# Designed miniproteins, single chains, continued (4), part 69

Each design is a single chain, and the fold is of that chain. pLDDT is the mean over its residues in the fold that is shown.

## One batch from the design tools (miniprotein)

Design m14371
Fold by ESMFold2-Fast:
Structure m14371 (fold): chain A 82 residues (1-82)
Amino acid sequence: SKIDELLAQLYDAVQAKDVEKVKEVAEKILEEAEKASAFEVRRVGGELLALAILAEKQGNEEIAEILRETAKKLFEIAKKKE
């Protein structure tokens, strides 16, 4: 799915420590989340939290914070859906 393609791009950006690319892809994930089911959005939010732990372990707190804030927004989108 489009959101899974974006998750792969997000993983690559996190590994590259590319803050601007992480922000760009995170925004695209939020846009796709509006079209997805609550279940899919919640799954994606969980995957972003896992990536935030990886980023924090690598010493990149800025990327970890972006991922945590994006995950929070995803869970809010899922809640509004049902």
Scores: mean pLDDT 87

Design m14372
Fold by ESMFold2-Fast:
Structure m14372 (fold): chain A 87 residues (1-87)
Amino acid sequence: LEEAARLLEEAIRAVEAGDYESAARHLREAARLVVTTLENAVRATGLAIDLIGAVIDVENPDLVSKEEIIEQLRAALEAVREELERS
């Protein structure tokens, strides 16, 4: 989960820089790590759905504001950090 948190931080920086291609790559890898790392299927599924939604938004930046994408990514990062704190 530490790597997933790092990738989410990099995705946020990429969105802030307007690099949506890099942001999408980081988010896809973060979703993969969440699904493979979290033992709780409900929490893993919820977070993975949120991350997939973020990938769609990042790949379609004309449909949502940059600020909305960043807020979505920050919420996902906090959820990953909460799972880290439960260890």
Scores: mean pLDDT 75

Design m14373
Fold by ESMFold2-Fast:
Structure m14373 (fold): chain A 85 residues (1-85)
Amino acid sequence: EREEALKEIYEESVKVGKEVLDELLPKLPKEKALEIAIQKGVDTARELAYKYSREKGLGITPEELQKLEKKIEEDIKKYFEEKLK
């Protein structure tokens, strides 16, 4: 189902972004760590959306992908802010 695929893409992408952020925060300036983490999350979403569209014929639209990317970015930023408290 399309909704299940979008949920899987979202969850995996946020997970990747958070893991990258956790790894990089001790090693890099916080702003740079956040930028890289967001980019990795977004890249994961794009790769999975392409894979699922090709393999499952889901026809994920650019609009759906853009909304998903924005939500991934917002959730990674929220996680970052919580870690600064």
Scores: mean pLDDT 83

Design m14374
Fold by ESMFold2-Fast:
Structure m14374 (fold): chain A 84 residues (1-84)
Amino acid sequence: ARELLRRALELIIEAALTSPGLSATQSTAISLRAIGLELELDTGDLRAIAEEARRIADFILSKDPDNPLAREARRLADEALARL
Protein backbone atom coordinates (compact mmCIF):
# COMPACT_ATOMS: atom_id res chain seq x y z
CA ALA A 1 0.00 0.00 0.00
CA ARG A 2 2.71 2.54 1.00
CA GLU A 3 4.67 2.08 -2.28
CA LEU A 4 1.45 2.52 -4.32
CA LEU A 5 0.62 5.70 -2.38
CA ARG A 6 4.13 7.13 -2.83
CA ARG A 7 3.80 6.60 -6.60
CA ALA A 8 0.26 8.05 -6.63
CA LEU A 9 1.43 11.20 -4.79
CA GLU A 10 4.43 11.60 -7.15
CA LEU A 11 2.03 11.38 -10.13
CA ILE A 12 -0.33 13.90 -8.47
CA ILE A 13 2.57 16.38 -8.07
CA GLU A 14 3.59 15.92 -11.73
CA ALA A 15 -0.04 16.23 -12.90
CA ALA A 16 -0.56 19.39 -10.81
CA LEU A 17 2.62 21.02 -12.18
CA THR A 18 1.95 20.11 -15.86
CA SER A 19 -1.88 20.24 -16.19
CA PRO A 20 -3.19 23.07 -18.41
CA GLY A 21 -6.56 22.80 -16.58
CA LEU A 22 -5.18 24.13 -13.27
CA SER A 23 -4.34 27.71 -12.26
CA ALA A 24 -0.84 28.43 -10.89
CA THR A 25 -2.34 28.78 -7.38
CA GLN A 26 -4.22 25.44 -7.66
CA SER A 27 -1.08 23.71 -9.00
CA THR A 28 1.04 25.06 -6.12
CA ALA A 29 -1.54 24.23 -3.41
CA ILE A 30 -2.06 20.66 -4.71
CA SER A 31 1.71 20.07 -5.02
CA LEU A 32 2.36 21.26 -1.45
CA ARG A 33 -0.53 19.12 -0.09
CA ALA A 34 0.74 16.02 -1.95
CA ILE A 35 4.30 16.62 -0.63
CA GLY A 36 2.86 16.88 2.90
CA LEU A 37 1.03 13.55 2.45
CA GLU A 38 4.21 11.91 1.09
CA LEU A 39 6.07 13.00 4.26
CA GLU A 40 3.28 11.36 6.35
CA LEU A 41 3.64 7.95 4.59
CA ASP A 42 6.07 6.56 7.21
CA THR A 43 4.04 7.54 10.32
CA GLY A 44 0.55 8.55 9.16
CA ASP A 45 -2.77 6.77 8.62
CA LEU A 46 -2.37 5.12 5.19
CA ARG A 47 -6.15 4.90 4.65
CA ALA A 48 -6.59 8.63 5.29
CA ILE A 49 -3.63 9.39 2.98
CA ALA A 50 -5.09 7.13 0.25
CA GLU A 51 -8.55 8.74 0.55
CA GLU A 52 -7.01 12.23 0.33
CA ALA A 53 -4.82 11.21 -2.67
CA ARG A 54 -7.97 9.90 -4.40
CA ARG A 55 -9.79 13.20 -3.71
CA ILE A 56 -6.88 15.26 -5.10
CA ALA A 57 -6.65 13.07 -8.23
CA ASP A 58 -10.42 13.43 -8.75
CA PHE A 59 -10.09 17.23 -8.40
CA ILE A 60 -7.37 17.35 -11.09
CA LEU A 61 -9.55 15.14 -13.33
CA SER A 62 -12.51 17.53 -12.80
CA LYS A 63 -10.32 20.29 -14.38
CA ASP A 64 -8.38 18.08 -16.82
CA PRO A 65 -10.42 14.88 -17.53
CA ASP A 66 -7.89 13.39 -19.96
CA ASN A 67 -4.85 13.82 -17.71
CA PRO A 68 -3.12 10.39 -17.81
CA LEU A 69 -1.00 11.09 -14.69
CA ALA A 70 -4.08 11.96 -12.59
CA ARG A 71 -5.94 8.88 -13.95
CA GLU A 72 -3.03 6.59 -12.98
CA ALA A 73 -2.73 8.29 -9.55
CA ARG A 74 -6.45 7.63 -8.91
CA ARG A 75 -6.01 3.97 -9.98
CA LEU A 76 -3.03 3.54 -7.60
CA ALA A 77 -4.91 5.23 -4.72
CA ASP A 78 -7.92 2.93 -5.31
CA GLU A 79 -5.60 -0.12 -5.37
CA ALA A 80 -3.95 1.03 -2.11
CA LEU A 81 -7.40 1.46 -0.47
CA ALA A 82 -8.40 -2.06 -1.59
CA ARG A 83 -5.27 -3.47 0.16
CA LEU A 84 -5.75 -1.57 3.48
Scores: mean pLDDT 85

Design m14375
Fold by ESMFold2-Fast:
Structure m14375 (fold): chain A 66 residues (1-66)
Amino acid sequence: MKEDIERARKALEEGNFDEAVEALEKVIPYSKNPEAVKAAVRLAKNSTDPEEQRRLLRGALRLAEE
């Protein structure tokens, strides 16, 4: 979990959204609000705007860290 969170954070910093999505999907079952994290990741996967993807994945990461 901590390893996957660190991987997601680094991937986001590097603009690697596919890796960030993969890492965040691994932490969903262990988060306090798995449905919210899942929804944010799903919205990011469906977005074609890199700034929107970054915002949504950053939100998912924040929710996963709670």
Scores: mean pLDDT 81

Design m14376
Fold by ESMFold2-Fast:
Structure m14376 (fold): chain A 92 residues (1-92)
Amino acid sequence: ATARGRVLAVGGDANDAGTAGALVETAGGVAGVGTLAGGAGLGLGAVSPARVAGEDGAVGEGTARTTGPVTAGGPGTGTLELTGGAGAAAGG
């Protein structure tokens, strides 16, 4: 799994409300509508179909996956990738 994006090394301190260029919220996993980054430990090849939705209705559909384990709170050695491609602006 060759992914490009940013390292999700946040210990729950991720900006949930409208983070500018937020790929980290979809990287870990989506718990329904209230999307929160928290998939620390996602292994290589691990992919989670996720939706990023704000409580106000801003929704972004995509598949989040990481290459290599992402360390929450650390520098992180993994890479996160949001696979939504040309349709990732769903909701905007």
Scores: mean pLDDT 36

Design m14377
Fold by ESMFold2-Fast:
Structure m14377 (fold): chain A 72 residues (1-72)
Amino acid sequence: SMLAELERLEEEYLEALKPKIEELVAAGKPLAELAELLREPTVELIRLALSPEEQEAALAELEATVAKALAK
């Protein structure tokens, strides 16, 4: 199912992302920069992994999350 495939992709993405996040944090990058840096790859993942109907909702959630991170 699409949901099971999405869960697998999310797990693979998060597992690959953890060492990158730790590296950026260790380098002293603020969370706002990290959120912005990850926005484009996350948009591409949404476009590749989700149906068109799900993409709109997911992109809106992403933009809301990034906006909250940048507003600090």
Scores: mean pLDDT 66

Design m14378
Fold by ESMFold2-Fast:
Structure m14378 (fold): chain A 94 residues (1-94)
Amino acid sequence: SVDDLITTAIRYVDGAIRRVDGVDPDVTRLLRRARDDIRRARSTQDPQQRIRLLQRAIDYLERARQRSQHDPLVTTMVDRAISHVRQALRQIQS
């Protein structure tokens, strides 16, 4: 379900946050903003608002990935989060 995809994406973002918290404040901020947008998308019923929130979350995650290229564990968790958010978007738009 869309909710399962969103929940899994949040878990990957939380994993990434735990690794960068106290190490890279810029990456941590981007990941927290992405998480907030994903959580808001889960709680809203408006499909267009959900799409906008998930699109913005992907932008924050892509920016976090770009800044984390030297950390393969963070990059892997962020890539998995992006994959699940994109899959959720496809289901909402179908």
Scores: mean pLDDT 91

Design m14379
Fold by ESMFold2-Fast:
Structure m14379 (fold): chain A 99 residues (1-99)
Amino acid sequence: DEYNEKAVEIAEKLSEEQRRKLEEIWREARERVEAFVASETDREKRLAFVREEIIELIARAISLLPSEEDQKIMYEAFLANTSLTEEQIKRLEELIKKL
């Protein structure tokens, strides 16, 4: 079975309350990125900030899932669809454990 298909099924099962929380998490991340990019001209620093915000966004989104099995499926789907460094994977795992 493909993790992507399971991830879509999980997303479709989200409650209205969970969807609103996801929209809030996404909005807050976008606002932080926009504020930082507006004040920072260094491309490397901008890219590093955006990458960290994406990792935090994914960790927070995964933490909203009610079951550990669903959280694992979404985590594996994310890893399958992106080329994360070992440091980024470690950071994502640390954030998920704290949430």
Scores: mean pLDDT 76

Design m14380
Fold by ESMFold2-Fast:
Structure m14380 (fold): chain A 77 residues (1-77)
Amino acid sequence: SMEELIEKAAESIAGAARKAAALGLTEVTIYVPEEYFDLVVEALEKAGFKLVSKTETSAVFKGVVDGKEVTITVIAT
């Protein structure tokens, strides 16, 4: 289902953000096909990240992973 797909995407994105934070990275950029853009945005919101800005082709999120502030930028391609 769409909900299961969003949940799985959220888990994958959260895992990637956690790994980036563990490596000392505070900024992560994700490139996604345009057809998946809204799904990835919803997945990040469901994962607990705060949407700080959004356009038709990009979205910027902030959250805390392992005690560190992380900025995630999603770009549609």
Scores: mean pLDDT 80

Design m14381
Fold by ESMFold2-Fast:
Structure m14381 (fold): chain A 88 residues (1-88)
Amino acid sequence: MKELKVLTVEEARELFGTDDFNYAPYQVLVGPDADLEKVKEIAKKYGGVVVETSIPGYYLVITPEDKAEELARELLEAGFDVYLVKLP
């Protein structure tokens, strides 16, 4: 069973070597090699906006805080690798 991985912004910056993780209190990172059209389709259900990152094949989805976990679970069920990134 796929588990949702939760990272702090600091942990995500260390793991991916980038400062992309500062758009919202909760951010959903999808990749690598995520199907962008499918990610956009799922994100739209939760009022999410897909943002490109400096990491090729990875995308951030910005949602209202109360929707981030539900979005992350649906992306996991769709077969994507997903990280939920939160501010401290």
Scores: mean pLDDT 74

Design m14382
Fold by ESMFold2-Fast:
Structure m14382 (fold): chain A 75 residues (1-75)
Amino acid sequence: MEKELEELLRELIENTKKNGLSSKDIEDYAKRLAELTGLPLEQARLIVSTAATLAMQGASIDESVKKAKELLEKI
């Protein structure tokens, strides 16, 4: 679970830094995150959007992953 979660978050952030994320990409990542974590889709979407925003603002992959994990722990 933790390894799959970290790999998903890193993939999301790398793709965001390379091309940005479309609405479809956000939905696809949110569904995958919800399936891995058991979170409601709405909460998964919020986490994905937050991580993507941080990556676009110049946060490192490690910083963005750390922030996403912190949000998961609070929900």
Scores: mean pLDDT 80

Design m14383
Fold by ESMFold2-Fast:
Structure m14383 (fold): chain A 84 residues (1-84)
Amino acid sequence: MTLNEKLVKEAKELLEEGKKYLEKYKYDKNPKKEDAEKAKAKFEKLKALAEKLIEEAKAAGGPVDEELYKWLEEAEKGLAELEE
């Protein structure tokens, strides 16, 4: 499977924005629920995108791009940090 550049860009933007809001939430002296909610939304969207593309690749009988598993791991890590 070849990842198109638009999907790669979307995933990178979701990951960067998720990390940005997570960092604001973790390191602000007055943590805002809004920043946590925004981070969660970005990581959940990235997780859903990665899971969908992994399932589509498996259904097609093709190899799964390792980058998709990295997106899934990064999204799950971000979500776990929001619960800690």
Scores: mean pLDDT 79

Design m14384
Fold by ESMFold2-Fast:
Structure m14384 (fold): chain A 92 residues (1-92)
Amino acid sequence: MTVEEAFEAEAPETLAQIRELVEKLKNSKDDKEQEKLFDTILWLALVALGSEKYRKEVLELMVEAFEIASKSKNPEIAEWAKKMAERYRKEL
């Protein structure tokens, strides 16, 4: 089994996990919880990007997560997240 085959086989489950975490991120009002959720979403999304079949869906979820992070109370994180959302949106 290649690394690519492993990513493709697990991608649907990873994608479902990312969707659940993004919804939890939208509903969270705790900055500390939002940071942890965002970090987890990014890590899982980077792994899932190894699958070309689900690339568009992963990118859409990443854009959504970055748009939420762009509302961060930390101006540096907010500006970075806004730029990343614009970048990934162009890859769609």
Scores: mean pLDDT 75

Design m14385
Fold by ESMFold2-Fast:
Structure m14385 (fold): chain A 88 residues (1-88)
Amino acid sequence: MGSRSEVLSSETWVLPTEEARRRFDELEKELQEYAEKHGLPMQSASGELDGERLRVVSVQLSEDRWLTVVLREVDGRGTLTVSLWRRV
């Protein structure tokens, strides 16, 4: 069973919440500047459910490729994941 999306590369860091937030903000700014410079679609979203906070930013690099940064905050820790995806 094939997935509709394939992860080409992914890197994850587990950091204290404040450091993870700072890193996410830096990456979001860099991605926004890159997207604006190259005329690329960019989306951001945030939510909170059951004490877990989630922030996502995604830039569409081409018709079939996206770069996504996810920050997941749980129990005073932030998990920061940077992933390059493609549509299969």
Scores: mean pLDDT 81

Design m14386
Fold by ESMFold2-Fast:
Structure m14386 (fold): chain A 57 residues (1-57)
Amino acid sequence: DKEEKLLEEAEKIKDDEEIVEFYKKNKDNLSNETQVQLISLIKNKEVAEKLKEELLK
């Protein structure tokens, strides 16, 4: 599954800024559920919540 591989790649990223960039680059190839999972990898909860709100809008 292409989405599963993208999520696994994102899990290897240690920097929140790089996770955010990875999410923005790949979001069009991801289901809303997988996008939420990827956003949840971000350690800064304020940034994660903002991205989830933008997704649900």
Scores: mean pLDDT 79

Design m14387
Fold by ESMFold2-Fast:
Parts: structure tokens; sequence; C-alpha cells
Structure m14387 (fold): chain A 74 residues (1-74)
């Protein structure tokens, strides 16, 4: 698999947020929208990695879904 760009990561996260929004899980959708915004505002790949690591610590229940979605996109 190739590394995803910052733009590809934000698109994947926004698609996952939309999925949760359609399922009625507004809190998970909000958390993923916030992560997409933070990743999109990052100035380097290192900052993207730090934002993903922070999200994993704060939202452990979403780690598997995010990892699966990112791996599918790569």
Amino acid sequence: SRPLTREEITDVLRELAEKYRKEGDLEKAKALDRLAEQVGAAESDEEVARELQRFARENPELVDDVSEALNRAA
C-alpha cells in the first residue's frame, strides 16, 4: 500500500463521519469531523500523525473503524 496524502485522509474521515451521521450517531460523526478539520489544518505529515495519535487516545472506540477505512483507501 502507498502512503495516503493529507487530503485523502481528510476525505476518508469525512466519509466515515457521514456514515455515522446517517446511522444517527452524531457524537461519533462530530468527533470524526473535528479530526478531519485538524488533519486538514496540519502543516506536515508529522503533525498529521500526532493528530491521529491524539484522536486514538481520546476515542479508543473509533480506532478500529478509522484504521479499517484508511487501510481500504490506501
Scores: mean pLDDT 84

Design m14388
Fold by ESMFold2-Fast:
Structure m14388 (fold): chain A 93 residues (1-93)
Amino acid sequence: EEEEKLQKLIKEYEEQAKKNADDPVARFVYEARAFLYRIYLKNKDKISKEEFDEFLAELDKVEEQARKVTDPVEIARLFDEFFQKLLEKLEKK
């Protein structure tokens, strides 16, 4: 039941990313949410709900920063930095 709901959320976020291809911030946010839910689903035994909620909160901060930037290169850099930090946190175990 929970796994099915998470899979549906992942698919919805992937579809929203495609629908927002002309908005780089929205596209990156939806791609990042799909990625986070996919990682959480695969690592539910290693990632607590509290830790997962912290990752979502950090993504929300990145979105707020990215929406204040007009340069698509800077937008991409902000999301790349977020993903790098996320991967480092996951690998430190």
Scores: mean pLDDT 80

Design m14389
Fold by ESMFold2-Fast:
Structure m14389 (fold): chain A 56 residues (1-56)
Amino acid sequence: LAIVVVDTEGKAVGPVTVDQDATIEEINEIARELAKKLGIEFSHIDLVVDGKLYQA
């Protein structure tokens, strides 16, 4: 599946391809790393998993 992180300005980072069996914990870890690359707080991003907006 593909993971994309979108900030409040609409800037997207990714997609990062992970196993289809990836756990929510693994997905959140990848999202945190992507948010860190953007220089924004994880709680201020939108997480898109396989083209769907994901809300944890």
Scores: mean pLDDT 70

Design m14390
Fold by ESMFold2-Fast:
Structure m14390 (fold): chain A 100 residues (1-100)
Amino acid sequence: SSPAPPLQKEKYEKIKKLLEELKKEMEKAKKEKIKAKEPEEAEKKHKEFLEKAKELAENKDVEGLLEILEEFLEWLIEAVKNEKLSAEEAEKLLKEFTEV
């Protein structure tokens, strides 16, 4: 049995923290009834993340998938914080990404 590389454990912990931060920001946006101000730019950026994630998944690159997921979550958190995405739009984009 090959143990998971130490870097994967650190990436999983960081992703877990980012998911927790995202949930907190989404709950705040829901409470404040934030409407998306720039949904078209967010959709374009989401498509770029989704295509890259799909390529990494097809190549079975688990490390690359963890890295792109981290970048996607960081972008998604900032988009919600900056009112570029509503909580509902962020939740939809997160779901579409996890289905890759």
Scores: mean pLDDT 77

Design m14391
Fold by ESMFold2-Fast:
Structure m14391 (fold): chain A 92 residues (1-92)
Amino acid sequence: EAALEAVEAEPELLELAKEADELIKEAAEAYDKGDYKSAIEKLKEAIETVERLRALARERLADSPEAGTILAGIDRALEELKKKLKEAEEKL
């Protein structure tokens, strides 16, 4: 709860998070349809967006007690996205 509130208090972080969520959703939809080329492209864009989110979150949330939890969540999301990217590439 507090971690989500900290992200929502920073408009730029919220915008990047929404952009990443849309790209992840588009990648999942393409993957489910067997369009692995589009899924790969969207996953790469999502990874870049989440990496930008991570860098900005480190700066904007440095004094937040929730920073560690939020950054750990972002790191887990990046690992999952990289795994999905590899799985999609193996389908080509």
Scores: mean pLDDT 81

Design m14392
Fold by ESMFold2-Fast:
Parts: C-alpha cells; sequence; structure tokens
Structure m14392 (fold): chain A 115 residues (1-115)
C-alpha cells in the first residue's frame, strides 16, 4: 500500500532527525521519538484495516494528503526548533505542529473508518 510506504518513509525521517538532534536539541529529539512510537501504532492499525478491506480509495487519498502535509510541516518545525535550541517554547510549539499535522488527523480518520 502507498499509504503504508509513505508512512514508513515519514517514520524513518523522524527517526533520523531524532538521532541527529539527540545531543544538540534533546527536547526536540524526545518529541520526535514519541511521535515515531505513535505513528508506528497508527501504521499497525492502518495495515489491519487494509487487510480487512475497510479503507476506501477516497480515504487512502486523504491519508496520503495528510502524510504529505505532515512531511512539509515536520521539516519547517525542525528547522525552527534547531534555530532556537535554548527556547523551550519554540521546541514545544514545533512538537505540537508535528503532532497536529500527522498524529491527530490520521487518528481522527481511523476513528471515522471504524465507526
Amino acid sequence: SMVVERLEELIRRLEELAEKYRESVPPLAAILEMTVERLKEIKKRIEELLKKGLITPEQEKRMLEIIDRARRVLEEAVARAEEHPDDSEVQLEAGADIRRAAVLPLTQLISEITS
């Protein structure tokens, strides 16, 4: 599935960024690691729904749009946090932007599919 492939690419990118910033921006690295774990749970749920044939082509398209937007938001949020390594408010806002772009919309869409 293209959704699973794109989600795996997003997870790998988050893992790479968490590793990169572990020493220079530890709060950002921790937020990225938490986001990875939540996205891995979302990926497992999406794989289960795909195996059961419960995801429509329209829903799959919506998931791809969410993942593509999340990738763009991630790069912007990380760049902002990197420029302000001592600003905990900027780092928390970056983490919130990443969660709002990926975790929350995908969780909401899964809830709609399973209702």
Scores: mean pLDDT 85

Design m14393
Fold by ESMFold2-Fast:
Structure m14393 (fold): chain A 64 residues (1-64)
Amino acid sequence: DEELKKAYEEGYKFGKEKAEAGVSVEDAQMELGLRLAEEGAPVELIEAAGKGAEDGGKEVLKEK
């Protein structure tokens, strides 16, 4: 699904930016989830974006 791929990619970028700012993966996922829910996004899109944010945040943490 193209929409889910875009949600994942945007979540990945969001997670990376938040991790660079010292925000935890859980907090970044919460912030993104709230924004998407406010916009009326379906649960599948919120889950895809959350997975992206998790992967993006972990990528930053790997670089130490």
Scores: mean pLDDT 79

Design m14394
Fold by ESMFold2-Fast:
Structure m14394 (fold): chain A 76 residues (1-76)
Amino acid sequence: SKEELIKRVEELVKDLPPLIQEAAIKAAKSLKTEEEIKAAEYVLNDESLSVMEKVYAISIIASHPELTESILEQLS
């Protein structure tokens, strides 16, 4: 769910600077479609990505939803 996704992002960024926390949480909250939410969940579940890479990928999905499919293909 979107609520669970937001909680996961909050936990992921809890030790990062406040500006990055706020930006990441805002990006997660701005996700609109089920496809965007699923893409963000795939990013969060990817053990090969660093915390900052996960933050960046979710921010791209939020700001450029047209890239959601391309991001999912790159992570698969």
Scores: mean pLDDT 80

Design m14395
Fold by ESMFold2-Fast:
Structure m14395 (fold): chain A 80 residues (1-80)
Amino acid sequence: MEPTKEEALYLVKLKLRLMGLEVEIELAEEARKRGILTPQMEAEKKAAEEELPKIKKELEEAERAIKEGDYERLKEIAER
């Protein structure tokens, strides 16, 4: 079963959010290696590391809901 355009866009948005969190973590690690890590960057990295597994789980659940045709489940996930 192919996802609709709306479902595909929702998955793309989740993937972009995941990428954004990974980039934030990587930038903080690069700053640490260069000796320019600020307390603000470290705090943002910790927040991103905490959110990362939640977004990964949300993406996995959304992909499963689409595969199973469970659009009510997909809506519940999107409303988190």
Scores: mean pLDDT 78

Design m14396
Fold by ESMFold2-Fast:
Structure m14396 (fold): chain A 99 residues (1-99)
Amino acid sequence: MEEEKKQLLEEAERHIRAARSNVDAAKLFVENAKKATPEQARVYYNAAKSAADLALFHADRAVELGKKASPEAYERFKKARDEIQAEVDRILAEVDALR
């Protein structure tokens, strides 16, 4: 594997890990909001939305880097991005339903 391709793949993998970490953080914030006072719940819902936004930012960045690396990497990271988008959509729908 070319050095440039390896570096692109390693950076894309770091972005996917960051995206998944932010999805997990968003889910945790939603669960904490359900157990919180109304004042605390607002802070947690805002944090969940921010984490969801960061998850999509990182997932999109991984797709861009994957596309530069190879067609195979593009398809792999695009699939991961689509899975992250589905989880984010579910989290945001739950936040909107609970307000």
Scores: mean pLDDT 88

Design m14397
Fold by ESMFold2-Fast:
Structure m14397 (fold): chain A 61 residues (1-61)
Amino acid sequence: SQSESAARVIRNYLLDQGVDQDTADDVAQDIFLASDDRPDDVPASTFLAGVLRIKLADAGL
């Protein structure tokens, strides 16, 4: 799915940035799960970009 692909890309990106595997997996999982809460009036790409920003900030990245 698109959410699975986004989660995989984000996990790999975080690992490349030196983030530990557990944190990278947690952020990727949060993004995947958050896709279910997307409002109908928000495009998927815009919603996922917003979630990514928030989850990276929460992880201290």
Scores: mean pLDDT 71

Design m14398
Fold by ESMFold2-Fast:
Structure m14398 (fold): chain A 89 residues (1-89)
Amino acid sequence: MPLQAAEDARERAMRESGLSEEQVQELIDAAQKALDDNQYSHGGVRYSKALEAAKEKALELGLSTEDALLAAGSAVGAVVSERTAQLVS
């Protein structure tokens, strides 16, 4: 489940936003950096910060606010799924 969910979330982000694989990777990298920068904070706050960072990056890439929110949500979902898939059980 987690590995398939991670792949599906990444493909969904590309399809919904019209962003290239490289641009979706930039959103994922922004979300990942926000999670790392907020490692001192607990999960809910960390993922909120990741969503904010991915949204900012999507806006920089020229997406509308609505499309940026959708793309950011999918990118954060991909990061969460990837991290879950990398954990044993």
Scores: mean pLDDT 70

Design m14399
Fold by ESMFold2-Fast:
Structure m14399 (fold): chain A 63 residues (1-63)
Amino acid sequence: MEREELIERVRAVAEAIESGSMSREELIEKYGERAVAMVETARKLREIGDEIDKEIEERKKKE
């Protein structure tokens, strides 16, 4: 599968999850299990990024 199409599907799935417009089961049916698995990984990375952002904010307050 073309990477461009996969990235587009992953983006659509992530947006649908954030808006709450579709269930996980509907996302799998519409975009495929691979895209959903990638979004789960992306959400994990986003949570890590949020932790890093918090650390940067704390550092700015000290400087």
Scores: mean pLDDT 73

Design m14400
Fold by ESMFold2-Fast:
Structure m14400 (fold): chain A 87 residues (1-87)
Amino acid sequence: MLSATQIVELAQGEFVLMTTLPSESLDDMITRLTALLEQALSRVKDEAAREQMKALAEKTVAALRAGDLLSAQRHLAQMGAIAKKED
């Protein structure tokens, strides 16, 4: 199975695709991204780290819905850093 870090990396790849190659609706992309982030959270065993990543996932979705791509990218990068430290 994929680690939390690997799943966040997949989510970052989806983010790059949705911002550079608009081939599907924003809502469909957010749905797939949310599913990946939820999978990443399910693999984090540390409660405090999981809570921080959950907050960042919610901020990422909110930033995407607001069109704030820079903030969304920063939140995903922070999630990846937390996942890597917990692995």
Scores: mean pLDDT 79

Design m14401
Fold by ESMFold2-Fast:
Structure m14401 (fold): chain A 109 residues (1-109)
Amino acid sequence: SHMRERIRRRLREALRRLRRALEVLKKGYDDDAVEEMLRSAREIIRAALEAMDTGDEELIREAIRALDEAIRLLEEAVKLIKDPEKRLELEIEIGMLRIVKGVARLLLK
């Protein structure tokens, strides 16, 4: 399905952007990195919700893997950020990723 391939591409692209944002954060560019991480994480959530709506179990498993990777990357970012407000924004987004992952796992029972 064209829709399934589009969802896969969106997940891969958002994860690639998230990994690049973490490298930017490691260089000390916190504002740009946090903004891109939040944008990329939200795109992963949107693509994962669309994957769940398809009922395609393989696509849902791929979305769960992408959500897991995003959670790990954001948890690494939280450890590097000293600004409590930016840290809280990423922690809230990690919470949203965990909720979406939990719902996706329930669909695979």
Scores: mean pLDDT 90

Design m14402
Fold by ESMFold2-Fast:
Structure m14402 (fold): chain A 93 residues (1-93)
Amino acid sequence: LIKPIEEALEEAEKKGDKKKQALALFGLAYLYELLGDYEKAAKYYTKLVELLEELDEEELEKIRKELEELKERLAKAKSVEEAAEIIVEALKK
């Protein structure tokens, strides 16, 4: 469930794709929270905040919008597996 998202994060980091990095970091934090691993969730959420602090206002606004759309989709997920699928699909766009 988590491994494809971790692999997508690594690929996004290699390519400098800040949007996909943000989506993957948020997705990992969200999934670990659902699994009750609050320490890992906090770690990934902290990395996300650090990433967002490095962005200019235009990139921050764009990525914030993408994160909001992902949050809305994840709020409708009925299981950890469905949440993971939603995150993977967001990373393919």
Scores: mean pLDDT 85

Design m14403
Fold by ESMFold2-Fast:
Parts: structure tokens; sequence; C-alpha cells
Structure m14403 (fold): chain A 102 residues (1-102)
């Protein structure tokens, strides 16, 4: 079922984004650039899952399921944007502490 598969990918992406946010906050607290690198890896994985969910959603023909998927994709894309900004802020804060980030 394309609808169920798309929802499962979006649920996984949301979980990865929430973990990435937690790692970025912990990186600020501990001044640990390795946690920030892990947060970026989770963000990239989430972005790939969102792209796959969008591909599957394009193939869903039921109007109610399409509307539900569009709303869910937007919610997850908003969360992705917020987490990306939080990681960006974490990078700047670590640099302010004299920590070099690649």
Amino acid sequence: DLYERALALLDEAEELLRRAKELAMEAIRTNDPELLREAEELLERARRLIAEARRLAAQVTDPAQRADLRARILDVEILEGIVRLQIGVAKLLLRKQGIEIE
C-alpha cells in the first residue's frame, strides 16, 4: 500500500529529525562537535526519507489519502527546516567557543 508506506517513511523521518534536534542541543551543552556531525547525518537520512515519501505520495490516487499525505509532508518539511536552522545555530555557537567544525 503506497499510502501506508509513505506514512511509515514520514514517521521515520520525523523520529530522525527529533533525534537530530536532541543531538544538536546536546552538542551545544557539551561543546562536542561529534554530536553535531551525528545530527547532520540524521538530518540527511530524514531528507532522503521525505523525498521517497513525496515520490510515493505522487502515485496515490485516493483524494482523501493524497490530502492527508500532503498535510503530513508539509508538517515534516517544516520540522526539517526548523532542525536544519537549529543545527546551523549549534555550529555557530561551537565556533564561538573556539571549536573548529568541518
Scores: mean pLDDT 89

Design m14404
Fold by ESMFold2-Fast:
Structure m14404 (fold): chain A 72 residues (1-72)
Amino acid sequence: SYDRGVALLRQSNRLLEQGDIDGAVRALGAAAREFIRSGDEDTALLVLSVATTSSNPELSERARRVADELFG
């Protein structure tokens, strides 16, 4: 659901603040999938696109892989 996607996105941001890049990417991917399931592909693409422009190369590379799997 959209609400579940928002909760997962908030979890991703919290994990990123804690330095847990692995957890943040997993939560971000789950959030994007929930947005797609709710019919909001634009929000899924937006949140992944923001992550792909991150100055953290591990986060940006892994976000690109998630985007490619969902939209490629």
Scores: mean pLDDT 84

